# Designed miniproteins, single chains, continued (2), part 8

Each design is a single chain, and the fold is of that chain. pLDDT is the mean over its residues in the fold that is shown.

## One batch from the design tools (miniprotein)

Design m4246
Fold by ESMFold2-Fast:
Structure m4246 (fold): chain A 59 residues (1-59)
Amino acid sequence: MTLHVHIPASVPDATAVGLVRRDLEEYRPDVLVLTGDGISEATRAAIRAIAAEHGVRLL
């Protein structure tokens, strides 16, 4: 299953990370597609680490 997550620039980094963690735990996707031009490098790195912990491929 592929899960698409869009993070608007208005969403705080900590909130974005928490929402992605919840979705990965709930849906257990094989692939996560992350979109949003407002995503900081730190937030992207945190999401990548969470995806790796759950065995999910990040695109």
Scores: mean pLDDT 79

Design m4247
Fold by ESMFold2-Fast:
Structure m4247 (fold): chain A 77 residues (1-77)
Amino acid sequence: SVIDYAEKLAKEIEDFMKKLPKTERSLKVKKEVEELVKKALDTIKSTDDPLKQSIAMSLLLAAKGELILEERRIKKE
């Protein structure tokens, strides 16, 4: 189901966040990602509208993208 897939993706995001350092900058990125994940999961669980669920899934993918960009930034330093 969409909910199961979203929860699996949220777990992957959580595990990714655990690998990032506890620097002030990375903590800000983690906070933004946590807010996106919360908003997406709340939306997916509260609606049966396929369009709203699709938009919420896009937010989860965006959250994962933010973590990949932060990891790339850290590796460049």
Scores: mean pLDDT 84

Design m4248
Fold by ESMFold2-Fast:
Structure m4248 (fold): chain A 70 residues (1-70)
Amino acid sequence: SMEEMRKLIEEFLIKNSSKLTNDQSSSVYALALRYMQGQLTEEDLEAVYAKLNDEQKKELDKFLEEMKKL
């Protein structure tokens, strides 16, 4: 549901607040909103990946998998 997706986004950002820069957090938030709207493209994902290191990419991938389960 949209409510569950919103909570998952909020929890991810709180948990990762010390691990991501403000720009990275904003980019991930925008990506998550596009996913909720059914508008996420491969180009959107690649643009966010370009800002992240390998560990941050793994955390984002895990987050997106959890969102897909909702």
Scores: mean pLDDT 81

Design m4249
Fold by ESMFold2-Fast:
Structure m4249 (fold): chain A 69 residues (1-69)
Amino acid sequence: LDVIEIKDPTNVEEYKKAVRKITKNIPTATDEEIEEWAKEITKLDQTNPTKAAQLLTGRAIELVGRDIE
């Protein structure tokens, strides 16, 4: 059972905005995926900011890969 834990709601919103900007031209980005990435990135950023940035980039690449014909 998934328990949603948000340590800093402000940080989550900031990461959501960043993901949205990165995926602006990717129509396959869903709000649910953006929310999950924001939570994962926020949690990881508190421990390892470098990995958090890598996750953000990785999620954007995944969406690009899905929408390429």
Scores: mean pLDDT 58

Design m4250
Fold by ESMFold2-Fast:
Structure m4250 (fold): chain A 65 residues (1-65)
Amino acid sequence: KKWKLTITSPTGEVEEYIIDEENAKEIIEQLKKEAEENGGKFKKVDEKTYEAEVRGYKVTIEDIK
């Protein structure tokens, strides 16, 4: 299964990546850890969507079917 990773920089630049499920799991775990260590935010929006804020970057990871 494929996932979409969207990264928005503090200056408003947006980058999108299509990643596989294994990479999505690793990135979700890494974002959660980064949020805990650096005072950011991490939340599960629903079964298909995760959001994080780390160092002014906004990151969305979503399942695409």
Scores: mean pLDDT 80

Design m4251
Fold by ESMFold2-Fast:
Structure m4251 (fold): chain A 103 residues (1-103)
Amino acid sequence: SKELELAEKHLKLAQDESLSPIKRAEHAVLAAYYYYKAGRLDKVQAIYDELASKIETATPEELAALVFIKGLLENSKALLNSAVELASKFDEELAKLMKELIE
């Protein structure tokens, strides 16, 4: 599906160490979102687990991405809204992206 192809594209970019941490976090959010729309919760969980494994060195934006992805996994509007609020304190582009995905 188109969603699966977009998810795979963004997952590769989320793993691209030549990109900044914030750009990798944006791509991780997009990958998780498109896997979620494709019904691939196993893939959403894998993205969450990979980011969570690096939590000790995570930036605030990466932590916002983690909360967003957990919101997708738990189908929790409260967690999705909390991620947007957290992101808005550190990165307006990430917050805007998250808002567009849940509206």
Scores: mean pLDDT 88

Design m4252
Fold by ESMFold2-Fast:
Structure m4252 (fold): chain A 64 residues (1-64)
Amino acid sequence: AKKQKLKQFVENSRAALTPIAQADGMSQEQLNAFIEKQAVDYAVEVLLLSEEEAHKLVQEILAS
């Protein structure tokens, strides 16, 4: 399902970017904002969701 793929993308991005963010002194808020933007872009461009559906699903995933 598209939500499952989007959730996997968010978790993979977090795993890949967390050590880089820590080394670069990024805040958790800055990292979360970056992941949110990348996840929305992925959902629209790869999963072919509308921007509105992409934002909704990303917010649901980040809230869980």
Scores: mean pLDDT 79

Design m4253
Fold by ESMFold2-Fast:
Structure m4253 (fold): chain A 85 residues (1-85)
Amino acid sequence: STAAARQEQIELVKKGLEEISKDPATKETAQKALEAIDKALETGDQSYVDQAETYWNQLNKTAVGAAQRAKVEAELRALREARAA
């Protein structure tokens, strides 16, 4: 179902952000993104996912954040392609 596909993507992003938050350089931004995702899960509102994407884009300003973000983005792409088939 569409809801199950959305849940898998959210869980993947949350796990990625939890790993990114372990680095002091990215911790604050990753935690803010996680808070926005938690609000999205509470409300089902896509606007909180959009807020999380804003913090996700800020991670690209650090070398560590950019590398870890690229890994999560690749996993999200693979998941979306698998669901599209």
Scores: mean pLDDT 77

Design m4254
Fold by ESMFold2-Fast:
Structure m4254 (fold): chain A 69 residues (1-69)
Amino acid sequence: SMDLKITIKSDDGVAVGTVSGVSADGKEVRVETFSAVKETKEFVSKVAGEIRAAGGRVSVSYSYSKIKE
């Protein structure tokens, strides 16, 4: 089982992405990036794919928020 958290803060098209999971050897994997929304989604997809390819398990979910000021 794994909890994959994505936090998107989009003001100027910049997003924060955090990937958390468990690799095939049972070790925690955590990676964070700060990029445009598209790049953040591509990064998460790539990292999740790499974890799965290595025999790990990943569940992906996205949450988007924009500041209204």
Scores: mean pLDDT 56

Design m4255
Fold by ESMFold2-Fast:
Structure m4255 (fold): chain A 57 residues (1-57)
Amino acid sequence: EEQQRQARLELGRSSAVTLDPGLDPGALTPGQHSGYRRRALDLQTRRELDRLLSSLS
């Protein structure tokens, strides 16, 4: 509860200063986010896509 609150605040600050949060692998840490079960699958798919796009771009 309080741990998640601080984690969200720190993540929110980083996103506000750097980029709009959404699909940032660096800012999106499963350990800080709740719902790791479903997010882990989505993040894995995102990493694969990002790797492919990075190779092309």
Scores: mean pLDDT 53

Design m4256
Fold by ESMFold2-Fast:
Structure m4256 (fold): chain A 72 residues (1-72)
Amino acid sequence: LSKEEQLRLLGEAIKLALKGRGGDDALSDELRKKVAEIVKPVDKEAAEKVLKSKTVSEAVNILVEAASRIEG
């Protein structure tokens, strides 16, 4: 994946997490798995952290940090 494609996928993962936000910032198990699958080919460690997250805010923070690492 190019740097641009990696950043695009992370952006799509963030959008998906935000769109599926539940009450009290809750991230459903199904949505969490879908977000992690999008992230896995970009950043395996970030994908694993997303699977352990409980809230959309926590997942988004993980993805923003992953994007920062790719940008340098």
Scores: mean pLDDT 82

Design m4257
Fold by ESMFold2-Fast:
Structure m4257 (fold): chain A 67 residues (1-67)
Amino acid sequence: VDEVLAKLKESKEKLKEEIEKAFADYYKEESAEITVKKVDDNTVEVTITAGDHVEKTLVDADAYLNA
């Protein structure tokens, strides 16, 4: 129960790292910044900014756990 919650929190951090690497390789010419924020108990918001480009994606925690 609480163990699953701890793993979910760790998974969100790992997702941020993967996105950061992929994004940096794609937009190497621009300065990129990635922010991960918990919006809801079941939802995480990932925001990627590179110059004038801003991408926001909502990730369902349940979908992530069931991959």
Scores: mean pLDDT 60

Design m4258
Fold by ESMFold2-Fast:
Structure m4258 (fold): chain A 68 residues (1-68)
Amino acid sequence: SLDALEAATTALNSSEAIQKAAEKAASKHIGPSDLESAIDTLGKLVSTKPPTTPADAAALVKAASEDA
């Protein structure tokens, strides 16, 4: 959903390091066909616990790809 995409984008752009870690994890774990589902799941996860470190951001993206 758009709300989930906005939540994910806002949380993952909170710092340059977090944004870069999230983008790198997404390129490894999220396929094009699963992107919408992964973004929706990611939006829900970041709304519950926003990442504060690059490692946390990468872990959230990976978790979203697994639950998508």
Scores: mean pLDDT 65

Design m4259
Fold by ESMFold2-Fast:
Structure m4259 (fold): chain A 86 residues (1-86)
Amino acid sequence: MLAEELRRAAEAVAAGDLEALEAALDRLAELTSKEKNLEIVSEASLAIMTLTVTIKSLRAGKPVDTAAEAALLRRMAERVAELEEE
């Protein structure tokens, strides 16, 4: 479920776990490509874009507000979970 992968991504961001982040991004991209609900696709696509930038920043040693980004991803996960229950 996309909401579960968004929660995993939030935990990986909070931990600064680049390997877990890349794994979550790959799973989110795969699940999003198979999703038919456009609202879920929109939220997941925004999360994928955000995570892609975060991974690049972390690899480059740039500072990332991991707490703020993790909070954003958790909010996205909550919204996606609501949509997945419909």
Scores: mean pLDDT 82

Design m4260
Fold by ESMFold2-Fast:
Structure m4260 (fold): chain A 63 residues (1-63)
Amino acid sequence: MEEARRLIEENRKKAEQYDKEAEKLASDPTASKEEIRNAYIKSVAYRLLAVGEEVALWLGEPP
């Protein structure tokens, strides 16, 4: 239970960090399209991982 909550929080924080990084890269005229795209993909991936863990935890709660 504690491990699952920690993973959810870590994945959420990583998703938020990559989302902010992608925004900064998108506003940077020297950043490549590939770098921006990869940052968005990572943000989405971590967000999906967090949602998956939350759903599993919610369904796995006994009472």
Scores: mean pLDDT 77

Design m4261
Fold by ESMFold2-Fast:
Structure m4261 (fold): chain A 84 residues (1-84)
Amino acid sequence: SALEKLLEAARKAYEEKKPESAELPDAIVTLDPKNPKTLVVTDTSTGEERVLSTLKEYAEFSLEVAKKLGAPAEELAEAEAALA
């Protein structure tokens, strides 16, 4: 549940505020329009795009975005525990 809330917060940020580049150094993040459950990360130094397709990859990256969005510490702790 905490993980899903973090993912939704990240998706909302990507859609509305995009990109999260200021809080994710050297990366521009956007939603994959073909797969709303995946994120497209663009490395700003190389221009290379990568898709975060596994829950762990998605969740780890989303944690960085959620920290920027000021997600509750308890919610972040639950998600971090799920990834460890």
Scores: mean pLDDT 57

Design m4262
Fold by ESMFold2-Fast:
Structure m4262 (fold): chain A 64 residues (1-64)
Amino acid sequence: LIPDLPIISDGFPVDVYIPYVLEVLKKRGRATIRQISEETGIDEGIVGIVVDHLLDKGVIKRVK
């Protein structure tokens, strides 16, 4: 594993991206990973990690 890659470190800086993802979700009420990525300019993979983190914390809910 490469520890400096943002997507595979336990300490990757999700805190940097959380405010941007949350603002999109607050504004829209709901959004897909793709929509968040397009609106924020953050990579879809990183957005997915941030969304999973927020789901784990119970901050947001997943809709299928």
Scores: mean pLDDT 70

Design m4263
Fold by ESMFold2-Fast:
Parts: sequence; structure tokens; C-alpha cells
Structure m4263 (fold): chain A 105 residues (1-105)
Amino acid sequence: SEEKIDELVEYFKKLGLNLTKEGVEAILSKDKDKDGYIDFEGFLALLAMLQTKSDKPDEELIEEIKKDPEFRKGVEALYKEFSKDGNGKLTFEQLKEFLEKLVSD
């Protein structure tokens, strides 16, 4: 599982966001009850953090980005596209595929 976090750190770096391993783990640890699922709010927070382009983004800035209707609409479309497991939740593997696609495009 540690190797998967390192892979996410690398993808974020390629997307222009130099997140620490601890920063990525903190975001992913918000879904404690889902065993590797990222719910919509966790995914929204992660993408908001990407928009800040900071390894330690301000919580107030993240909240402002999350409130943007255009941003939220885009995140909802992406989440719906990738969370096809019937539970409306994104797996760690599906998140990795999403990030790989962003890096490859």
C-alpha cells in the first residue's frame, strides 16, 4: 500500500503539484470506513488541492475552490465517470487510473 501512495505522489508531481507523501496520505485517510474507497467529498478535496498547486494548501482556499459551482460540476462529472462500481464511490485503483489518464493526456 505504501508503494501506491508513492505512485500517487509521482502523478501529482507530473500534474504540477509537489505534494508530500504525508499530504497525500492525509487526504486519503479521510475515508476510514471504506477500506480504500474515496467518497465524493474526499475526491472533491483532492482535486481542490490540485487546483491550489501547493504541497500544503490553505484550508480556507480549499473551501473556496470546493464552493465554485463550475469546479464542483466538473468534479461531479469525473467522479460519476470513474466510480462505476455500483456504490457511487471511487476505489484507490480507479483514482490511480484517473491520475494516469491526466498525466498521459
Scores: mean pLDDT 67

Design m4264
Fold by ESMFold2-Fast:
Structure m4264 (fold): chain A 100 residues (1-100)
Amino acid sequence: SKKEELLKIIDELIAFLQEEAARSKDPGLQRFLQALIDELNRLKKEIESATTDEEIKKIGERLVYFLEAAIEQLEKFYPEHRDLVERLREAVEKIKEILK
C-alpha cells in the first residue's frame, strides 16, 4: 500500500540521517540532522494515523515539500555533503512515484 511504502522510506531515511549525525564532527550539521529526524518522526506519526488515501497523499505532498526545502538548505550550508543531498533526492523521487 502507499502508506506502507511511505513508512518504509521514512524509516530508511531516519536510519540514514541518524548514522550521518553520529559520524559528523560539525555540531551545526548534527543539530540540522536532528531537526530533520524530529520532523520525519512527526510526519511518520501523521501517516500512521491516516485512514484514507486522500490523507496519505496530502501528508506525502507535505513530506516532499519538507525534503525539497531540506535539500536546498543542505546545498547552501553543507555543499560538501553530496551523499546526504543525493539520499534525500532519491527519497523525494521515490515518494513522488508512490503519490502518482
Scores: mean pLDDT 89

Design m4265
Fold by ESMFold2-Fast:
Structure m4265 (fold): chain A 57 residues (1-57)
Amino acid sequence: GPEEATAGVRKAIALAETESGHGAGAILGSAYREALEAGDKEGAERAKQALDERGIG
């Protein structure tokens, strides 16, 4: 559900900080998609912001 998607996004952002470009993009992109599918606007915006900060958009 939305709470699980938001938790996944937070975890993905933390994991992405340990990865370079392609790895970070894959993790954050998956989290963004899952948040959108769950209707989690907060999670989706958070993941999108992390992607934008890395230039992966």
Scores: mean pLDDT 73

Design m4266
Fold by ESMFold2-Fast:
Structure m4266 (fold): chain A 87 residues (1-87)
Amino acid sequence: SELDKLKAQLEFFERRLAQARREAATITDAALRAEVEGLLAEFERLLKQAREALEQGDVKTAQEILKQAQAVWARLEALLDEARAAA
């Protein structure tokens, strides 16, 4: 079902969030780490909102929020790639 697919996507993003947090802790550049931590906070907020929408059965709202989360994740991944290249 669409609901099950969105739940799977949310769980995938929650696992990615946990991994990204561990990686962010290893960033030595304070400014870059702060930028990554800011995006991680935004990403976590979106995932929490998506979870709440899914618990209420609001598929449309969950889809829109998870689309926003995907955009934030793309920005996070770019910054983490920069941090890896600088290491």
Scores: mean pLDDT 88

Design m4267
Fold by ESMFold2-Fast:
Formats: structure tokens, sequence, C-alpha cells
Structure m4267 (fold): chain A 84 residues (1-84)
């Protein structure tokens, strides 16, 4: 779990800096997958919410809306940190 949260935290940092937004989204997706595998049975609703937020962040990056992507990524990170 700690590694997934660290990946998500680093991805949020890169989105904030405008550094490699596509790579940041890939790291968010990897982190969400790890969280689902580790906690999907214990916290299914929270994990589903994290996955939905990561999906919305990806869609925002593809649309060129980095501000909205960052908002969704930060909320996903907040939920992931609450699970840690």
Amino acid sequence: LERAVELMREAVRRLEAGEDPEGAILDLQVAATLIRLLLGEEHPETVERIEELVRKAREAVLAGDLETALEHAREALRLAEELA
C-alpha cells in the first residue's frame, strides 16, 4: 500500500509541476490497480471511487484540462492516504 500511495503522490507532484502528465496518469493507474488488488475486498466502495477519480483525471489530461486532472488526482490521493 505504501508504494501505491508514493506512486500516486509523485504523480500528483508531476501534474502540479506540469511535468509529463501522460506518465503521471500511467502511475496513477498503476497505483489504483495495486490498491484494488490489496484492498478491493476490504474497502470496495473507496477503491471504486479511487478508480473513478483516476479515470476522470485521465480524461481531463486527454482534454488538455490539467487543472481538473489535478483536482481529481488530489482527491484520489487523499482517499488512498486515508486507507493507509
Scores: mean pLDDT 84

Design m4268
Fold by ESMFold2-Fast:
Structure m4268 (fold): chain A 89 residues (1-89)
Amino acid sequence: MELKLPDLSNLTPEEKLEAAILAVLMGNRDAAKRILEYLLEHDKRLTPEQKELLRSALEAIDAGNYDEAIKHLKEALELVRKQREAEAA
């Protein structure tokens, strides 16, 4: 049965990162990688620091080190959240 991902174009960077963390926690490696690759390719507002954390998370997923991947994703989510709050204020 084909697992259709939600329409990623309609999600915020925060929502995409939350979805990626959930996918890792559920053991859905392919979904997590697809979400992160989409974010890296299509989100032009990511800082170099945020992009580096996402690349590190992808490497951790590929290595099967999901705890490390979750740590990097949570750090990226905090940075994106702070940036979003600053832009919204």
Scores: mean pLDDT 77

Design m4269
Fold by ESMFold2-Fast:
Structure m4269 (fold): chain A 68 residues (1-68)
Amino acid sequence: SKLEELFNYLLSLAEEDPSFALGMMQYAAKTVPEELRPIFEEATARLAKAKTAEEMKEIIRETYERVK
């Protein structure tokens, strides 16, 4: 699915370009349907505080499990 492709890309970005991964999640939080916005807003806030690629990947995986 397109959602699975997006989250796989976000996982790769957590190591390669964490700032871009955060930016993509921020954009998603503003563009997803209203019912999903709180989930993506929470993910964005958590990603902004993440200190390692592994923390970012955990947040990305947990977010995918909530929206799949």
Scores: mean pLDDT 85

Design m4270
Fold by ESMFold2-Fast:
Order: C-alpha cells, then structure tokens, then sequence
Structure m4270 (fold): chain A 91 residues (1-91)
C-alpha cells in the first residue's frame, strides 16, 4: 500500500510517498508532469520518500507517483499509481 501527500508551500511543491507493506525490489517514481522533472528511489516496507520541486511562478502543478517492481533488471507495470494536482499561489 502506497500513501502519497502533495503540499504547496510558497513557490515549492513537496511530494511525500510512504510504503506501508514490504515489497521486494520496489521502486517509487515521482514525476512532476508540469516541469518534466522526475525522481526515483529504491524502497522497502516502512520507507518514506520525499521530493521538493521549486517553481518559477504561481501555477497548477500535476504530480504522478507510481510504485513499481523491478524484476530481472526491468521495471514492470506500476503496482500502484497516484495522480495529484496542487495549486501554487505564492508570488
């Protein structure tokens, strides 16, 4: 089970992903669709992954978070997927 939180603070967007269950060869992908920035990290049960994105201006930001499993050196389809939209209003 994957828990995702997305928060706008000033000109930044903070994404936090928490993995509650044990997974073998788990990988969390955090993708900022608005800026094209991506972050990925290998994860295990109980891990918390956090990524902050800096923005140049006030705008709506769409973030995608996927929990994936790596098998035989290849990433399989996402086990869980979240898409969150947040408004950045700081100027």
Amino acid sequence: MLTVSVEAVGNTVRVTARLEDDIENGVVLIYNETTGESYQAEVKGGDVISRTFDLAEAQTVTVRVALMQKVDGNYLSALEYREETVEVTAA
Scores: mean pLDDT 77

Design m4271
Fold by ESMFold2-Fast:
Structure m4271 (fold): chain A 73 residues (1-73)
Amino acid sequence: SVEEVKEKAREVLLKHGFSEETADKIAEAIALAISLGETDVDRLAKNIQLAAKSLGEELTPEQAREIAEEVLK
């Protein structure tokens, strides 16, 4: 479910050092992308970078890819 995907994404982001508030917002963006059929790690990583940037965070492509891989696993 979308709810389960969001919770998984939130847990992955918290593990990577994001605050609860930032993790929740990025997890919502991730869950939306996956609910729309996103299964590509590189495209999801770019979505994660854009979501983080919108919240004033800078993620490297490598960090975003690692998060995307863990969420899609």
Scores: mean pLDDT 85

Design m4272
Fold by ESMFold2-Fast:
Formats: sequence, C-alpha cells, structure tokens
Structure m4272 (fold): chain A 90 residues (1-90)
Amino acid sequence: MELNKQPSVVRKAALRIEQKVILDGVPLSKAGKELQEKYGLSPSTVKQATEIAQRELELKRKDPELYRKRVLSEVAADIRKIGDQIDEQL
C-alpha cells in the first residue's frame, strides 16, 4: 500500500543508510540490515528507509545540486523546529 506521509523516523533512518553507503561504501541492503539489528528498527521501517535512500542516492548521482538543495531544505526545516524550542528556553 502507498502511504500519504512518510514519518520523520523513516526519513532519519534513510539518511543514516545513505551515510553508511557513502562513507563506508557498503551496499544499501547491508546498511539497512545493520541498522535493523543495531537499533532494533522494524523490518517495514527499514524497507521503506532503504527504498528512500536508494532513490535519493540515484538522484544524487544524476543531479548532485538538486539533491543538495533538497537536503538543505530538510535540514532547514529541522533547524526551524530546534529554533522554536530554543525560543521557549529564553
């Protein structure tokens, strides 16, 4: 079944898989399996995260600038949330 929204947890897992593939040079399937065992993620979450990571790695190879813009946009959204929490501490 197709999901309307992808949870932040799945997105975070996808980023970790991408990082392992890029930095350690391991295959997507192996990176996903290691995350599943190390962090106890559900098989469903790992599968979805692996598919997202695969798609993003493909986009990164075809258009690195577009991928960089997307990553920056997502990081900016996370920074906004953190900034809102910091404002509460002031």
Scores: mean pLDDT 67

Design m4273
Fold by ESMFold2-Fast:
Structure m4273 (fold): chain A 90 residues (1-90)
Amino acid sequence: SPSGLSPEELSEFVKRAARAAYERGIINEKELEEMLERARDYEKALREALTLAGMVGVDGLVAMGGLSPEQAARLRAGLAALADVSYFAP
């Protein structure tokens, strides 16, 4: 998959990371609600993961999302491929 995670793993990861970002004061309540809604759609969840990575860095995002080391390695590889100009420049 593009994120290195399954759709279910990505959705739960983005929800956990968004809640952690809110608890740390990185995002506000409205941004949290929007991210939780978008986490239900694979393409939108992937975009939210990239947005959070831009705010906190990939290492910060992984720590906030509660991933295993194996899941973290897969996500890092997937996000590295997608975080280049090609993902946002069709």
Scores: mean pLDDT 76

Design m4274
Fold by ESMFold2-Fast:
Structure m4274 (fold): chain A 75 residues (1-75)
Amino acid sequence: MEKKAEELIKKAEELRKQGLEYLAQGNFSKAKELFEKAAELYDEAGRLYEKNGDITKAKGAFGASKTLRQMAEFL
């Protein structure tokens, strides 16, 4: 279970980086899509950490998701 949560975090970070690259290029539609997908993966990882009692890691993942959803909302 811990490995799955860490793999989700890694994938979310990759999508976030790609979203930032598209944002820098002015492709707001693609950036928004990537930020929303990354946020979903952070939420899934957060739920797995919370289920395992890793409250600090869960809060971190949910916080990252919230930030990306807010960024996507402004695009």
Scores: mean pLDDT 86

Design m4275
Fold by ESMFold2-Fast:
Structure m4275 (fold): chain A 85 residues (1-85)
Amino acid sequence: SPEEALLQFLRDSGALEKLQELDKRLVEAAAAKDWATVREVLEEALELLREIRAQMTDPEQIAMIDRMIALLEHQIEVADAKLAE
């Protein structure tokens, strides 16, 4: 499936390990209500996903990455709103 092929690419490229490390940092920062660090980690994840997208040629895999990018962009907006409070 395109999902399994994307997951395998992420694993083989080392991107999956980097995303998992970023997710751990994100969870810890969010629990601490450290919105500045949450925003920084989300920006790092967004940059990584954009680099992965640039290496993709399959439109279904690109669409999956685009959905993940959109979710991260929304999470950054939420973090920015928290920082503005």
Scores: mean pLDDT 86

Design m4276
Fold by ESMFold2-Fast:
Structure m4276 (fold): chain A 102 residues (1-102)
Amino acid sequence: SLDELVEELLRFLDDAIERLRAGLEAGEDVGELLRKLRELGIEEHPEQALAIGGLWGAMVDVIMEGLKEGLSIDEIVERVRRVVRERVEDLVREHLAVQAQG
C-alpha cells in the first residue's frame, strides 16, 4: 500500500540520517557521506535504483539547505520526511494514473 511504501522509505531515511550523523561526528565531508549513502542504498535495493536516485536528489537538497541554515538533525529529518512523503505520494499517483490508461 502507499502507507506501507511511505513507512518503508521513512525507515530507510532514518537509517541514512543516523549514518550521516555518525560520519559528520567523525569529521567526514557531507557531500562525500551523501554519495556513499546513495550508493549503499542502491546496492542494498538494486530493484529500486531509479526511484532511490530520483528521490535522493530531492533529499540531498533539503539536507544541505537545512545544514546551511544551522538546523538540528531532528529538524532536518522532519523537513526531509515531509518532502519525501509528498514526492512519493505524487509519484505513486502519477504511476497509477499512467497504468490505468495503459
Scores: mean pLDDT 68

Design m4277
Fold by ESMFold2-Fast:
Structure m4277 (fold): chain A 80 residues (1-80)
Amino acid sequence: SLAQAKEQARALVDQALAEVREIVGSDLSPGQKAIRLTAVQIRLIGDLEDIRLQVNNPDFDKYLEELQAQFLAEVKALEA
């Protein structure tokens, strides 16, 4: 259902944000942080795209755009 797809997408983003917080708060070098943050973002984009293709609904597409914008804003805030 649309509601279940939205819940799955939100859970994936929340998990990715938790990983971003751990990476940013770690004692890793700036280069190692950049590599790990890139890997998290690539995995999340792929997972969300798989759900988008399965749902094939413009209301869900809009929800994903808003959710992705929230994710990027949170990552930017955590890196500041």
Scores: mean pLDDT 88

Design m4278
Fold by ESMFold2-Fast:
Structure m4278 (fold): chain A 73 residues (1-73)
Amino acid sequence: KKIEEGLKDIRKAIELYRQAIRALRNGDWEKAEELYRQAKTLLENAKKKYPEIKSLADTALRAMDREYERLKA
């Protein structure tokens, strides 16, 4: 139950992140930053709400941060 709900939130955060990357590639920096912030907020909330998926959410956050920083550089 809680694991399934947490995985749903992780999937939604990843989709928001993918939208942020598309906006970044299109030169829409403001939209990319907002979408990325929303994705991170969802993952942080999922970690707090569903401790069972904390490790998975932490892994996703680290991967997203590295990729976003790389593309922004």
Scores: mean pLDDT 82

Design m4279
Fold by ESMFold2-Fast:
Structure m4279 (fold): chain A 66 residues (1-66)
Amino acid sequence: SVEDIQKRTEENLNTAISFARSAKLEEFAKELEEIRKEVEKNPPKSEEEYRQIMEKVGELLEKANK
């Protein structure tokens, strides 16, 4: 359901932000917080929109690990 997609998106973003903060990846944490704000305004309505959000998170994580 759309509700399940939105809940999963929020949980995954909150987990990623928690990880970034604990790892002291401050720029990554800020970028994730901006994504979370955008998701709060425009929550994903499909699996495709969810995947696009997670793909962006993955790209930022790869950048942060360098």
Scores: mean pLDDT 84

Design m4280
Fold by ESMFold2-Fast:
Formats: sequence, C-alpha cells, structure tokens
Structure m4280 (fold): chain A 94 residues (1-94)
Amino acid sequence: MKEELRKKAEELEKRGEELAREGAELYDEGVKKGDAELLEEAARKFEEAARLYDEAAKLAEKAGDLKKARELTLKAVAAAIMAVAARIEAERLK
C-alpha cells in the first residue's frame, strides 16, 4: 500500500517537472518575443504542474513521507508563483 502511494507520487512529480520545464521554456520565449499567447500558455503549464505537485504531496503524506510531502508542496507553491508571474507579464503586453 505505501509503496503504491510512493510510486504514484513519483509519477505525478515527474509529470509536474515536465510541465514546469515546458512552462519555463514558453515563458522565456514569450518574454523574448513579447508574445502574450505564449505567456498565457506558460501560465497554464505552471498551473497544471502546481496541481500535480499538490496531488503528489497528498499521496506522499498518506504514505508517511512527510519530508517528501513538504518538498512537493514547496514545488507546487513555486509553480503557482510562476503561473501568476506569467499571467501578469501577459497582461502587461496588452
């Protein structure tokens, strides 16, 4: 049971990391090009990453891995902050 929860948390963390990386690439390109649509897409990627990290954190907590749950919660907060930054930058271009 705990091993299954840890594996699911790890899979969600990896997917969140992929989405956060995609979001960062889109954010950098959006800023360089002054493209609000790319920045809005970056925001959506970071928002999805934050949700996956938050779900992974809950699974890690249920598995009894409180340190991992805390690390994943911090990753979720960081991704959420980047999503807000991307949306602010997109609005600035209007």
Scores: mean pLDDT 89

Design m4281
Fold by ESMFold2-Fast:
Structure m4281 (fold): chain A 63 residues (1-63)
Amino acid sequence: MVSDAELRLLEELAGVTLTPEEVAFLNEYPAGPMPIIILLSHGRADELRNLPLPEALLAKLLA
């Protein structure tokens, strides 16, 4: 299961609030939120489109 600290860090880095559905997706995602956190923290947000993310979540993270 994804930790609350990882979800909070993702929200802070992206400047977004995750929905319960997005949290559920990240809990089922094999690597959790860490690939997203790594890409955002390194200014590589464009590479998020190469991850198998839901279109709505990807759009939110890139905004």
Scores: mean pLDDT 78

